Designed miniproteins, single chains. Designs and how they scored, part 20

Each design is a single chain, and the fold is of that chain. pLDDT is the mean over its residues in the fold that is shown.

## One batch from the design tools (miniprotein)

Design m665
Fold by ESMFold2-Fast:
Structure m665 (fold): chain A 86 residues (1-86)
Amino acid sequence: MVKATLTVIRDESGRVLAVGQVEKPASADGPVQASIYINGQLVRTSYPLEGMDTAYAAAEAPLGSDVQVKGEADGETATSPVVSLK
């Protein structure tokens, strides 16, 4: 089963970085995609490095935004919970 995880990182200046991680089972073939959505809009899509089963996408998100990660691998989709940034 494909899995999508969202991690939020804040720097010392108060900037917020949303990091999406999408992983697939080793038995699944085909491309892996990690996509970051801010307020329901697609802002970034990423693919894994060659030979890896995990895709990472990162995007800066403004405070007050809703952030979600969506993943796709081999026709299967997964979504993270929506995180509201304060």
Scores: mean pLDDT 77

Design m666
Fold by ESMFold2-Fast:
Parts: structure tokens; sequence; C-alpha cells
Structure m666 (fold): chain A 73 residues (1-73)
């Protein structure tokens, strides 16, 4: 069922939206949007469940790292 396959994508979209609400820098917001988009595309292309799960985690960690960069600048 396609809806189940999109569960990870929906979760990442919620994480990205919440992070976008916390940042004020236009540069960081754009980087979050681009990384979320790229990560979601990779997740949708993944055929292996383990690879898909790893991509979800990697994308989430990358997005969190972008928020941290805003507070370091």
Amino acid sequence: MEKEKEEDVAWLEKIADRLLEQVTSPEVKERIREEAKAGIERIKAATDPVQRANLVVATALRLVGLVEEEFLH
C-alpha cells in the first residue's frame, strides 16, 4: 500500500516544518528545505527497508545539524 510507504516521508515533512518554525535565517531555511527535498527523493527511490530507514535517520540528523549551524553563526 502506497500510503504506508509514505509514512516516513510524512514524518520527515513534519520534522522539517517544525525546524523551519524555529529558525529565522533565510539561508538556513532554504538549506533545510533543499536537504528535506533531497532526502525525501532518496527515501522514495530506496527499495530496501533497511536502506530506507537509514536514509530517514540520516536526513533527520542532517536537518537538525542545519539548525545548530544557525546558532553557531
Scores: mean pLDDT 76

Design m667
Fold by ESMFold2-Fast:
Structure m667 (fold): chain A 94 residues (1-94)
Amino acid sequence: SREAVLRSLETLIALVEHEIKEIEELIEQNKDNPEKKAKLEEILSRLKEIREQLIELKQRLEDGEVTVAEAQAELRKLIAEISELGKEVRKIEK
């Protein structure tokens, strides 16, 4: 339903905001490692872009500019990208 997709978007926005904070803390912890810092900053930049895309998708769904099915498809793509970025963070921490 529309309401279920809106709740999923709100939950995912909150999750991404939390992950952004965690990556910012990791960047500070790696201030003396310029290679790791640069990779983490690239991931942070992409997470911030995803956050904006999620906020815009929520607004478009609320305004009736996208269907529930279209919103679900875009949400699935953003979830997949978030998952891939999480794997990249784990590789950097090794």
Scores: mean pLDDT 88

Design m668
Fold by ESMFold2-Fast:
Structure m668 (fold): chain A 65 residues (1-65)
Amino acid sequence: KLKVTAVKKPLANLTTGRILKPGESITLEGDIEVRVDEDGTLYVRAHNTGDLLVASAEGVKLEEV
């Protein structure tokens, strides 16, 4: 499982439209892909649920749980 926590900046779930504010977290399960673009944008995709999270990489904490 991967726990994604918004720390410094909001995190958006593009699949649900939900915005996680600093201090909030979401736990994703199954096959999870993590990508960071050259502009510092973080993408986290859970392939089995279709969840797609987008945030600034510097503002988010990723933890395996």
Scores: mean pLDDT 81

Design m669
Fold by ESMFold2-Fast:
Structure m669 (fold): chain A 64 residues (1-64)
Amino acid sequence: MQLPSSLTPEQREIALAIEEEAKTRPVDLAEFAEKYGASLADVERVVAILEKLRPELADKVIRP
């Protein structure tokens, strides 16, 4: 999968980490944001972009 060039380096790192976590278990966005030191808003924004590229990620994401 190619990530959009509009993503910042930080958002790209978040996207890759979400994809890796989602391979093994559902990703709780609040827990993920706290664990990786990212804002929940940034994590939710990156997830929205990833869901457009990979609709199956919606089944792997737990929102607050």
Scores: mean pLDDT 75

Design m670
Fold by ESMFold2-Fast:
Structure m670 (fold): chain A 95 residues (1-95)
Amino acid sequence: DLSSLPEEEARAKAIEILKDPSASLLEKLEAANYLLSLEDLPVEDLELILKLGEENKDLDAVKELGIKAAKRLLEVEAPEELKERAKRFLKENGE
């Protein structure tokens, strides 16, 4: 349970899970939900959650997390390519 760890350790563990190709989808959902609960989440972490949504858009729970990450990416300073990816993801998913 990520919420039982100190914030620094929980964030590092969540990022590790999102980057791990062998991690289960459930573990990645829990990691993404935890990261999105944090204030001032870095662009790199938002990109990981967007990628999870792009790769699993047939699953509503994962798609919802991707939508949240995409919306946050458009509100912060991020590379234009990443903002274009976020806009595309939102448009393709009825947002």
Scores: mean pLDDT 83

Design m671
Fold by ESMFold2-Fast:
Structure m671 (fold): chain A 78 residues (1-78)
Amino acid sequence: VTPEEAVRELADGAREQLTKIYPEVADLVRELLDQAREEVVRYAKEHPELTGEELSDRLNELLQKVIDEAEAALKARR
C-alpha cells in the first residue's frame, strides 16, 4: 500500500464515521475531509520519503480540525 492509498483509506473511514456523528453538518464534514485528504495527498507527493504512519499522524491533526469545525458549526446553529 502506498502512503497515498493509506491516507485515502483513513480519510474514507473518517468520513463515514464523522458524517454519522454530525449528520446535521454532514456536507460541511465531507467538504472539510476532502480538503484534508487533498492536503495530505499533496504533502505525500512532495515528500515521497515519508512513511504511511507519518502521513497518518498529519491526517489525524487535520481530522481534529474537522471535528472542531463541525462542533463550531453545530454551536452556531443552536
Scores: mean pLDDT 77

Design m672
Fold by ESMFold2-Fast:
Structure m672 (fold): chain A 65 residues (1-65)
Amino acid sequence: SHAEYIKALIEAGKLGYQSLKKYRETGDEKYKKVADLLNEGVITGGKTKDVKKVQELIDKAKALL
C-alpha cells in the first residue's frame, strides 16, 4: 500500500541519517556503507515504488550493524 511505501522510505531516511552521523563520529566505514545502501533504497523507492526492494535494502543495511 502507499502507507507501507511511505513508512519504508521514512525508516530508510532515519537509519541513513543515523548511520551517517555515526560514520562522522567514529570513522568506521561500515556506517558509510549502511548510509549508502539506505540512500540507494530511497532513490530506488522513488523511481520504482517497489516496497519489497526498499525493505530488502533496509534489511541488508541492518545486517551490517
Scores: mean pLDDT 79

Design m673
Fold by ESMFold2-Fast:
Parts: sequence; structure tokens; C-alpha cells
Structure m673 (fold): chain A 92 residues (1-92)
Amino acid sequence: MDELRSLSPIVQVVKVTLELSSRLEPVTLRNVARRLGVSPRTLARRLGISQRTASRMIKEIQNNPKVLSSVEELKKLSGVDEEKAKELVDFM
């Protein structure tokens, strides 16, 4: 129950994106933000990127979940720097 709350913002976004995708629910920035209890603008701010970049990142994760396998592949995602990529790898 506390799992999601203890995760960094980027890990929370990835976890929710994969959950929505597995449930065949619409994978959008709005739906990810709603599941996290925040506005799309607030979520983009927490990630340090624009809403457009955050939306692109979510779509890229949905289209190729295998990019989550390494830091180098994660860094190819829109809005993901080395710090965020490391946080994602440490979670997986």
C-alpha cells in the first residue's frame, strides 16, 4: 500500500503507465496524473519537464516497455536524464 508513495516521481509515472497499459486503459498524461492524485501540470513540474515532453515519455514507454532494461536505453526516452534513468533501474 505504501509502495507507490515511497517512489520517486519518474518511477511513479513509469509504474502507473505500465499499469494502465496492462489494463488496456487509455495511457495519457491526464490519466497517469489522475492515478497519482495530481494535475498534469504538477506532474510535469515534479519531473522537471514540459507537459508535452511528459506526454511523449509516457507514449514511448507504452510503445516499447523493453527500453526500461538499461540506463542507456532509458536515456533515449524523452525527458529522462542520467539521474532519472538510474532511479528507474534501481526500482527494477
Scores: mean pLDDT 75

Design m674
Fold by ESMFold2-Fast:
Structure m674 (fold): chain A 98 residues (1-98)
Amino acid sequence: DILLEGYELFAEELHLSEREKKAFREAIEYLSKNTLSDEEIKKLSKELGKKYNLSEEEVEEIYGLMKSLQIHRDKIKSVEEARDFFFELSARNFKVIK
């Protein structure tokens, strides 16, 4: 899984809580197997937030991660490209990249 491997290379450099890192990992694993509507992404973000006891800001970061990944995943063809995409997401505070 290119997306998950790219995330694992980047995750050690993320200044995020271990809870949020685990939530990101689950979101990436789910998106690698599924295409979600905006409503489903919002629902999963809230469910992960509850599961990992995340703040509202951290839940919004998961939403931005999932939306951005789903828009761009077809263009991410290597582990290095996935890592670089996560760096870009982090630089934008995990806001949606269109």
Scores: mean pLDDT 83

Design m675
Fold by ESMFold2-Fast:
Structure m675 (fold): chain A 66 residues (1-66)
Amino acid sequence: MAFTDKEVKALEAAAKVLRQALDEGRITPVEAVRIANAVLKALDENPDMTEEQVKALVEEEIERLR
């Protein structure tokens, strides 16, 4: 699969935010999978997303679950 260094770094940033949110009880494992899928879809549509933009997307998705 064609993951660039930029995409890998963005995915690592998203994974760190999701792991912390899971550890803190902010989201469930099912919600984490849904957010991860949303991030993957966003990166497929815009592979130029920055790590900060991907982290913001994860936080927005967590916020929408409230």
Scores: mean pLDDT 77

Design m676
Fold by ESMFold2-Fast:
Structure m676 (fold): chain A 109 residues (1-109)
Amino acid sequence: ELDKELESLNLNEKEKQTLKLMMNLLDVNSVEELKKRIDEILELLSLSEPVDERAIALETLEVLVTKLKNKELARKAKPILEKLAEEDESSFIREKARELLEKIEELLK
């Protein structure tokens, strides 16, 4: 079940709650289903979406990229994060996008 799956990924409690919140937002019940909805998570980063949705999508991407080391997701997210870091009205989103870009650049070396 979900809790056993999340434990197997070596996530801390905050990271587990972040994934659970995104799963609830997308109405999915497993990490495998969440991985199939990656393009939808990336769409939540659009500048036309509410700041709260962009924030949780950024935190979800950080967990998926840094803990699961998903290089394909990192490559897809990079141009979107570059745009958010420069153009987002929220200083919080810009800063988080910059931090995640540094982690992605390290992963893609």
Scores: mean pLDDT 78

Design m677
Fold by ESMFold2-Fast:
Structure m677 (fold): chain A 76 residues (1-76)
Amino acid sequence: SAADEAEARRLEQRYLGELREEMKKILEETGDLKEVIEKAIETLRRLARDLEPIDPERAREYLELADELEREKEKL
C-alpha cells in the first residue's frame, strides 16, 4: 500500500542517515574500513528486521546486501 511504501522510505531514510553519520565519524576518528563495514552490516540487518512486516521483499534485499558485506569483510 502507499502507506506501507511511505513507512518503508521513512525507515530507510532514518537508518541509512544514521549509518552515514556513523561512517563519517569512524572515517574521521580511526579510518578503520573494517569497523565501517561492521557498522553497515549491523544497520542493514536492523533495517531489514523493521521492514519485514511492511515490505518483506525489500527486507530480504537488505539482508542479502549485509551478507555480501560480511563476506567482503572476511577478505580484509
Scores: mean pLDDT 87

Design m678
Fold by ESMFold2-Fast:
Structure m678 (fold): chain A 95 residues (1-95)
Amino acid sequence: VEELKKRIADLEEKIKKITNPEVRSLIQEVLDLAKEALEKGDFFTAEVYLNVAERLIYLATKKGVSVEELKRRVDAFKKSLPQIPEVKKKYEESK
């Protein structure tokens, strides 16, 4: 739990340093989903969202990937969410 909270805080600081507001908003959306999952006690789903947020930050800051590519990756993740067994289980319980 403390590790996930620390990761959220670290990612919030990294997001603040992203100059493109569209990219910042997109990554913030994923981070907010991680925070919501953590609040609900769904630690596995929170970890999955945190991993996605970290990857998006990496692509935006280190690889120079476009906002369109980042948005496409987020959309692909949302579409693939039901295919991850433990995340799918939590998704089905949330309706």
Scores: mean pLDDT 69

Design m679
Fold by ESMFold2-Fast:
Structure m679 (fold): chain A 88 residues (1-88)
Amino acid sequence: HMSTEELIKKMKELVEKNLAKENPFKPTQEEVDYLINRLKKEAEKLPEDIRKFVNELIEKAKTMPLEKQYRYLVGLLVALSLVKKELS
């Protein structure tokens, strides 16, 4: 089993990797809002330290242009899926 610190490090790496992906896709505000809501629901089931970190990344994403915000949040969703498997 991975430690909370290792999970946080892995999440950061996955988010940055996804942000670096080039995509001609232009997301809508509704798509971003849906993704944020989904991330918040998934985070509620996680340990406090990880949940707090996820919420901090969501707030950071909100400071970005919509296209980058979407990529950042998709990376976070992938990272959360892996974290949930490690915590099972």
Scores: mean pLDDT 78

Design m680
Fold by ESMFold2-Fast:
Structure m680 (fold): chain A 73 residues (1-73)
Amino acid sequence: SVPSLEEMTEKAIELIKQKKYTEAMSIVKDMGTHYSDDPRTLEALERILEEAKKNNAPKALLELIEKQIKKVS
């Protein structure tokens, strides 16, 4: 079964805090695959982007999140 949007959001944030950026990118991609049509996805991605910026995450992760935000905006 696919994890919930909330579970994926919290997991991505925890992975970012742990500096597990490749795993966080995988979760962000899965959110785009399963929840692109969910109106809550924009807010979830914005939360992940804020945490990624606070934790000085790599440009690749920031660009991926911003790309997904643009798709759902």
Scores: mean pLDDT 88

Design m681
Fold by ESMFold2-Fast:
Structure m681 (fold): chain A 69 residues (1-69)
Amino acid sequence: MLELQAEAVIERVRKYLEDLVNQGRLSEEDAKTLLEQFEAAVREATANGDGDGIMEAYKKTFDEAVKLS
């Protein structure tokens, strides 16, 4: 189900952002903001049955994390 996939993707992104913070490459504030934005986008996409929206949210979050690091 999309809900199980969404939870798995959110957990992977959370871990990725935490790793960047632990490396000193990203602030805790920026990591929190990016994770909150990602979770909101994934919840919206999941509610709409929009798998492409989940992928776009993932790409956007990754690009913003790289830009800030």
Scores: mean pLDDT 79

Design m682
Fold by ESMFold2-Fast:
Structure m682 (fold): chain A 86 residues (1-86)
Amino acid sequence: SEEERRLQLEIDILEAFVTMLEYLVKQAEKKGADKETIDSLLKAAENIRKRLEELRPHATPEQQARIDEILKRVDEIIKRLEKLKE
């Protein structure tokens, strides 16, 4: 359906953002990052998490499984960023 295609595109876009965040977190871990940068990355991760959770009830079972895998990656990003704040 058109709705399914639109949801898939949004899932794909959110996954691309998660990939970029993973790269940025890795750079922050290697080079260091200030509190403002870490807080901004945390907000971005939290926003992606919220949007994926909002999409999940409207998704097909296959799309839900993909959302769940992306959510695991977001949770890992958040844990890594929280460690950088310690």
Scores: mean pLDDT 91

Design m683
Fold by ESMFold2-Fast:
Structure m683 (fold): chain A 86 residues (1-86)
Amino acid sequence: LKELVERLLKLLKERKDEEGVKIVENAAKTHDEDDLLSLLGLIAAVLGDEELLEEVIKLLEERGLLEEAEIVREIAEAKKKVEEKK
C-alpha cells in the first residue's frame, strides 16, 4: 500500500496537482487501509496510469471492495473520453 501511495504522490506532483497531494495525504492520516486504497484507486483512474490502476483494482478486489473497484473502472472510462483531443 505505501508503494502505491508514494507512486501516486509522485504522479500528482509531476502534474502539479497540489489538491490531489493533500487528498492522498489526508487519506493516509485516516489509517484505514480500505478507505485509503479506494481513494488511491479513484485518483489513479483520473491520472490514467494503467500500471497503478491495475494494482489498485486488484487489491480492492482481493479485499472484497468490489463496489469501489467498479467505481474506479467507471472513472477510468470517463477519463478516456476526456482524453479525446479535438
Scores: mean pLDDT 72

Design m684
Fold by ESMFold2-Fast:
Order: sequence, then C-alpha cells, then structure tokens
Structure m684 (fold): chain A 70 residues (1-70)
Amino acid sequence: MERYTITAKADSPEQAKKAAEALRKIPGVLGSAATPDGTVHVVAEGPEGLERAIEALKKYGAEVVSVTKL
C-alpha cells in the first residue's frame, strides 16, 4: 500500500505535540512526531490515511507544508 510523509507547522510546540498525539490514534497513521520548533511529521498509509491525517492536522491548527509519497 502507498505511504506518505506529511510535514506541517503548528502555531506552538504545545499544539504540535497535541496534534502528533491525536494523529497516532487515527486509523491509517503509522507514526507521528513533533519537534521543539512546532513542526509535525506524519507517516500515513494509503489515500484514506493521508486524508485523515491532513484533516486532523487542520483541526489542530497545523499548516501542511509538504506531502511526499514514499
């Protein structure tokens, strides 16, 4: 199945951590991590996983910067 890496920027490191934790609970998200600068990195599986990850990032106020197909 196709995999995607998503990079997003949150307004704060705290929001990035909340987004990353919430994303780990979503079906189709294989992994999520936040960095101290407020960036969120996500690995999603398949188009449905990608869509769910992007929706969750937007819900937590994170701006999607890049999406790369693995």
Scores: mean pLDDT 82

Design m685
Fold by ESMFold2-Fast:
Structure m685 (fold): chain A 75 residues (1-75)
Amino acid sequence: SRNKELAERIREVAEEELAKLPEEVQRRLTGPVEKLIEAVEKGDMKAALDQLIALAQLSPEGARIAGKMLEVLAE
């Protein structure tokens, strides 16, 4: 489905951005990122936006990743 394809695209972008970060930061952001991907896969766009905001509020690194994933959602 389109939602599963979009979730996979967001996962790819998130994994690329996470791979650029120290392991400690990766461990902190992986859970929030997975929650966002799950919301997108379910097609719950309100929940996805709420998770993007939550991710952006966690850290500057979380805000950068949230921004990149928002770019994918806007395509």
Scores: mean pLDDT 82

Design m686
Fold by ESMFold2-Fast:
Structure m686 (fold): chain A 67 residues (1-67)
Amino acid sequence: MKLEDGYEVKIMEVEVGGEKRKLALITDPKTGVQAGVLGPVDTPDDELIEKAKEALEQRLAARRAGA
């Protein structure tokens, strides 16, 4: 799925610590930077995507700062 900002999002179910979670994996295709956010399997995709976008933007900012 392509977001307004040109980011790509993949939603998948994963198992973490023996518990099923929903993962939103977001990618900036220009830089290749990715971020992932985990939530309960019943979390709405829109809510999880919002959180993943925030995480990606923070990661991009940190990368630009040379950290």
Scores: mean pLDDT 76

Design m687
Fold by ESMFold2-Fast:
Parts: sequence; C-alpha cells; structure tokens
Structure m687 (fold): chain A 74 residues (1-74)
Amino acid sequence: TKLEKKIEELKKRIDELLKQSKNPEAIKMLEVARELLDSVLNDKSATETQKLAMLFVASGMIYVAEHIIKKEKK
C-alpha cells in the first residue's frame, strides 16, 4: 500500500519528464524505469526487500534520465 503510493509518485515524475523532453535516449530510459515499476506491481513472488531494491533502481534510472534532459540544455 505505501509502496504503491511511492510507485505512483515515481510514475508522475516519469510523465512530467516525458512531457519536457523529446530526447530519444531520455525517453528510452524512462520507459525502462516504467517497465521495472510495472514488474514490481505484477510480481507477487517478489519479497518486500526485492520490491524495494527494484524501486531504488527505477529511481536511479529516473535520476539519470533527468540528467540527460539537463545535459541537452536547449
């Protein structure tokens, strides 16, 4: 339940970044992060610790995508 709220916040961040960037590399990175978040929601076999680890990785990918967008500096 708390994890679902965190996932929803990350998805909102992805959507905002997708609106701000037309960079294909950043878009690809955000798509991969979204797929990881979807896996966390669908994988009932994953432990709470494994889900937290996947969330951390997705957060890192979003951070990298944000840096790519800033690097473009139109």
Scores: mean pLDDT 78

Design m688
Fold by ESMFold2-Fast:
Structure m688 (fold): chain A 64 residues (1-64)
Amino acid sequence: MEERIKELKEKIAELSKKLSAGENPAEQAEKLSELGAELKALYDEKYGEMGAGDGFPVPGGFKG
């Protein structure tokens, strides 16, 4: 699980560099969105196993 998260983060960073360089911005942006969604799904899967609790360590969210 953690290795997959690391891999996705590296791919996102690489695509962000390409997007910044102006290479096929629409295509790179779509791939970034897809990888970001996959990364969030992996975070939800990993941290969902922590059980009930406020303030799960996920981007942009804690239960309030």
Scores: mean pLDDT 69

Design m689
Fold by ESMFold2-Fast:
Structure m689 (fold): chain A 94 residues (1-94)
Amino acid sequence: SREEKIKEIEELAKEILEILKKNKVSNLDEIEKLFKEMLEAARKGDYGTALSKLVEVQGLLDQAIKEQKIPKEVEDKLLSLYTKMGELLEEMKE
């Protein structure tokens, strides 16, 4: 259901934020704000805006990985999680 997919996206966002917090990323607060805006857009049925916010998160993740030398294993996990989040948003859009 739509509600179940939104809950799964919320859980994925929380897991990403926990990983980022453990790795002490400087842009954590910005990413948290974008996830909040993404979830608000998704709940309103504005999946285009939600996907746009996820793209902004990807940019900040790429910046943190590069600047803070995040380990490859952590990078691969983050990539897996946000890819699943994007797939769920695309499924709800259609």
Scores: mean pLDDT 85

Design m690
Fold by ESMFold2-Fast:
Structure m690 (fold): chain A 91 residues (1-91)
Amino acid sequence: IKKAYEEYLEAEKKLEEAIEKDGSEEAKKAFERLKDLIDGKIKFNSEEELNKAIEEEFKKLLEAAKTEETKKAIEEYKKAYEKLKEAVNSQ
């Protein structure tokens, strides 16, 4: 689990740096909301509703990204998040 968490934090940092360079305010807002959803700052009635909200914010983030570097960082972050979620659920 520690390795998956470290990879997740690294992907988060890379995405934050990519968004800052991209200059998209819409991407920044979508990323902030996505972090709030994943960190549990926003509560939902079900895991299904939370997962749907997370997927919607990933879609908004990808649509708002202006550069290929930002899009790649978003995909890497999404993969790291799924890997972390799987590792937590497996233990």
Scores: mean pLDDT 77

Design m691
Fold by ESMFold2-Fast:
Structure m691 (fold): chain A 69 residues (1-69)
Amino acid sequence: SIKEKIVELARKLDKNRYWTEAQALALGEKLGLSRAEINKLIEELKDENGLVNREEFIKAVEEILKKKK
């Protein structure tokens, strides 16, 4: 519930379309993902500039959190 609200708030604020690895790591840790899980997502989703698409990252995090229910 609280974690889902944080993810939804992050989407609404939509300050940057692309996140740095550090921003993705910080959000993932706050949502209870391990560093290994977060790093795997970052490597999978980052573009040629080393930026992670915010919407894709949030969707991937939500799928992982669903499996942990």
Scores: mean pLDDT 71

Design m692
Fold by ESMFold2-Fast:
Structure m692 (fold): chain A 100 residues (1-100)
Amino acid sequence: SMENIEELIKLLSESTQRLVEAVNAGDVEGGLAILRETVERLEELRKKEEDEELKQKIDSLIATIRRAIERMETASEEERIAILTGVASDLQLLKKELLE
């Protein structure tokens, strides 16, 4: 729905800003918490969405963030910052696609 798209865009904007702030501060634990919160909020959006194309985009993003969280468990601090930066870029890319 349009309301779900607006909610998704807001989530992507807020999560991207928070991740960039965490990266700039070297706050790996804060960054990880933001990733976990973002997945939870995306899963709630997924549950109430009926559009299959939008569901697929949400599912792909959830999978990407979950893989990033798993990679962070064994990564060095520098690698964790790079992973968080990569996720912020993925969120921004999806936001641009939704806004066209």
Scores: mean pLDDT 88

Design m693
Fold by ESMFold2-Fast:
Structure m693 (fold): chain A 88 residues (1-88)
Amino acid sequence: LEEKIIKLIAEELKSQPDPKLKKLAEKIEGMSLKEIIELFLELLKTDPELALKLADALARAIAEATKSSSESDKMNKYVSNLMEEVKK
């Protein structure tokens, strides 16, 4: 599931014509979901527009990866726990 979500995030970013997003996609392909969330928090401070693009790609990837409602609920809890852990 994590690998699928990361792949979908990278694919969405690569589909954009912006070379900055393509470079971000290549970086993300080597990262875990925790590292991607940490990157998102860093980008909110340095490049909020890029952070918003990453957040949109993440939301789309989760929606695509979790088409069943039960898996979506589990994923939402996992993401929430991960966000809380990163902020500690």
Scores: mean pLDDT 72

Design m694
Fold by ESMFold2-Fast:
Structure m694 (fold): chain A 64 residues (1-64)
Amino acid sequence: VLETIEEEAARLKSLGLSDDEARLGAVMRYAFLSRNFDLLSEMGKLLREGASDGEVAERGLELL
């Protein structure tokens, strides 16, 4: 699970995303593919409340 997220984050960074943007995108993609919609909803709420990409990514990893 963590290795899959790290591989996706590395791929996203190669496309020009920052480390935090890449980790956020990787966690959200994994949550979507695993149908963890509760996690996606919580991460989306944190982003709307002004949490940073890095903070939301770390919270997402804690909940996986």
Scores: mean pLDDT 81

Design m695
Fold by ESMFold2-Fast:
Structure m695 (fold): chain A 117 residues (1-117)
Amino acid sequence: MILEAAARLEEVIRESETEEEVRRRARELTEELRREHGAQATLDAADLALMPYVMMAAIARAHNIPLTDAELDALRKAAALAEGAAEALKEDPEAAAQLREIARYLREAVERSRALR
């Protein structure tokens, strides 16, 4: 269940053309997942879907390397997913805060990489 939910969230990043589309689709899917599986399982699925992007940002920061255009696009879409999921989980303030923190971290990684180019 959590793995399938995470795969569906990852699909939103892969199939969406814009950050706005990712944010909207992520909010809609997260609201659906919360209704079917509850807030905690939905948060766990979102965390699992976002983990590769968080790790990419962390590794790039640790080695002070600029991200490629494809990596920057992926991080921007991942941040939009975290933002959409946070809005869907806003009635669970701790979960929403965690997802907003992930979004902020990914946005900062994009800005840092741009400064290195």
Scores: mean pLDDT 87

Design m696
Fold by ESMFold2-Fast:
Structure m696 (fold): chain A 85 residues (1-85)
Amino acid sequence: SPLDEIEKLLKEIEKLIEEAKRYVDEGDYEKALEILKEIEKKIREIGEIINNSDLSPEQKAEIQKKLNKLLKEAQEVAARLAEAL
């Protein structure tokens, strides 16, 4: 289902954010940047699923809340990376 696909992508993004944080901490900025690009791709995929799916307004709002939290965490990693580069 679209919800199952979105939940899978959200979990993958969570793991990628933790991986990107680890690479920033280790000083591997090139690897961190590649992971951030993969995160952006998966976020776009979620947006496409939402736009092409017959999800309720309540379901869309709940997904958007989760996505906004992950976006904030990814932005914090990106900010640390930008300062280091």
Scores: mean pLDDT 87

Design m697
Fold by ESMFold2-Fast:
Structure m697 (fold): chain A 77 residues (1-77)
Amino acid sequence: MKNAGDLYKELYEVLKPVLLEMGVSELRVRFAIAAIAQEIQNKGTLSEKEVIEILRKNGLSEKDAEEAARLVMEYLR
C-alpha cells in the first residue's frame, strides 16, 4: 500500500496547479493535500463529500471545493 508521503506527492502534482489557479495560497494548498493524504492513509478510502469538507476547511469556496474534489475522486479511481 502507498504510504502517506507517496500519496501526498502524487496528490500535490495533480492538485497544486488547480488550487493555485483557484487563488488558494501555497500554504493552504500544502495543508489541504496533507489532510486528504492523511485521511486516505487512516481510513483506506475517502468519499467525495469528505474531500469537499477538507477543502472547505482550508478556505475554498463550495464551488471550488466541489470542482477540486471531483479531480481527487478521478485520481483515486
Scores: mean pLDDT 79

Design m698
Fold by ESMFold2-Fast:
Structure m698 (fold): chain A 100 residues (1-100)
Amino acid sequence: SMAERLLQRRLAELESDSPVEKARSLIALATLLALAGELEAAYEALDEVRQITGNEKLTNRLRELLDELHAHRDDLEKTMALQSEILKLANEIEELLKKG
């Protein structure tokens, strides 16, 4: 399936030397873990994003969104809105990493 191919690609990107690819994969992984109820594992992925970006403000915002996503994971309307905000923040992180 497309979801399986995306997951395999994300796992391969974790071994990448590209900070952009690693951050993208880690944010996607953290989001999936939060939705699955695995909040501690989501925080581990977030800690790696923090190390890659060096930007506490962006990673603290991401953590807040992941905490809300986990808390409301059975609320479709809320999770859709939170995933949209996580995507916007992921794009900000990618732009930061591309600029150095």
Scores: mean pLDDT 80

Design m699
Fold by ESMFold2-Fast:
Structure m699 (fold): chain A 92 residues (1-92)
Amino acid sequence: SFVSRLISHIVSDIVEEEDLNTLLEIVDKLNTPSKDALKKHIELLHEKKISVSDLESFLDSEFSTGRLKLSDLVDLDTLLGVEHLKRAVLKV
């Protein structure tokens, strides 16, 4: 589905970002009740205490329960994409 592909893309972007503080700042810009739980799952992923599949399952569950809306996923994807563009422009 579109949502499953969007979640997989978001999780891939989270895995590729090496700076945990940047990821947590991006999540803090979201207006969602899932924010604190998402931050905790990102921390656990960076500590290698959970798998990529665990984070995908978490996002699928939060979407299925209505805690994360499609607009929240689109906002997260957009913010991650802007950060990747900033890093590409700042190539030294």
Scores: mean pLDDT 83

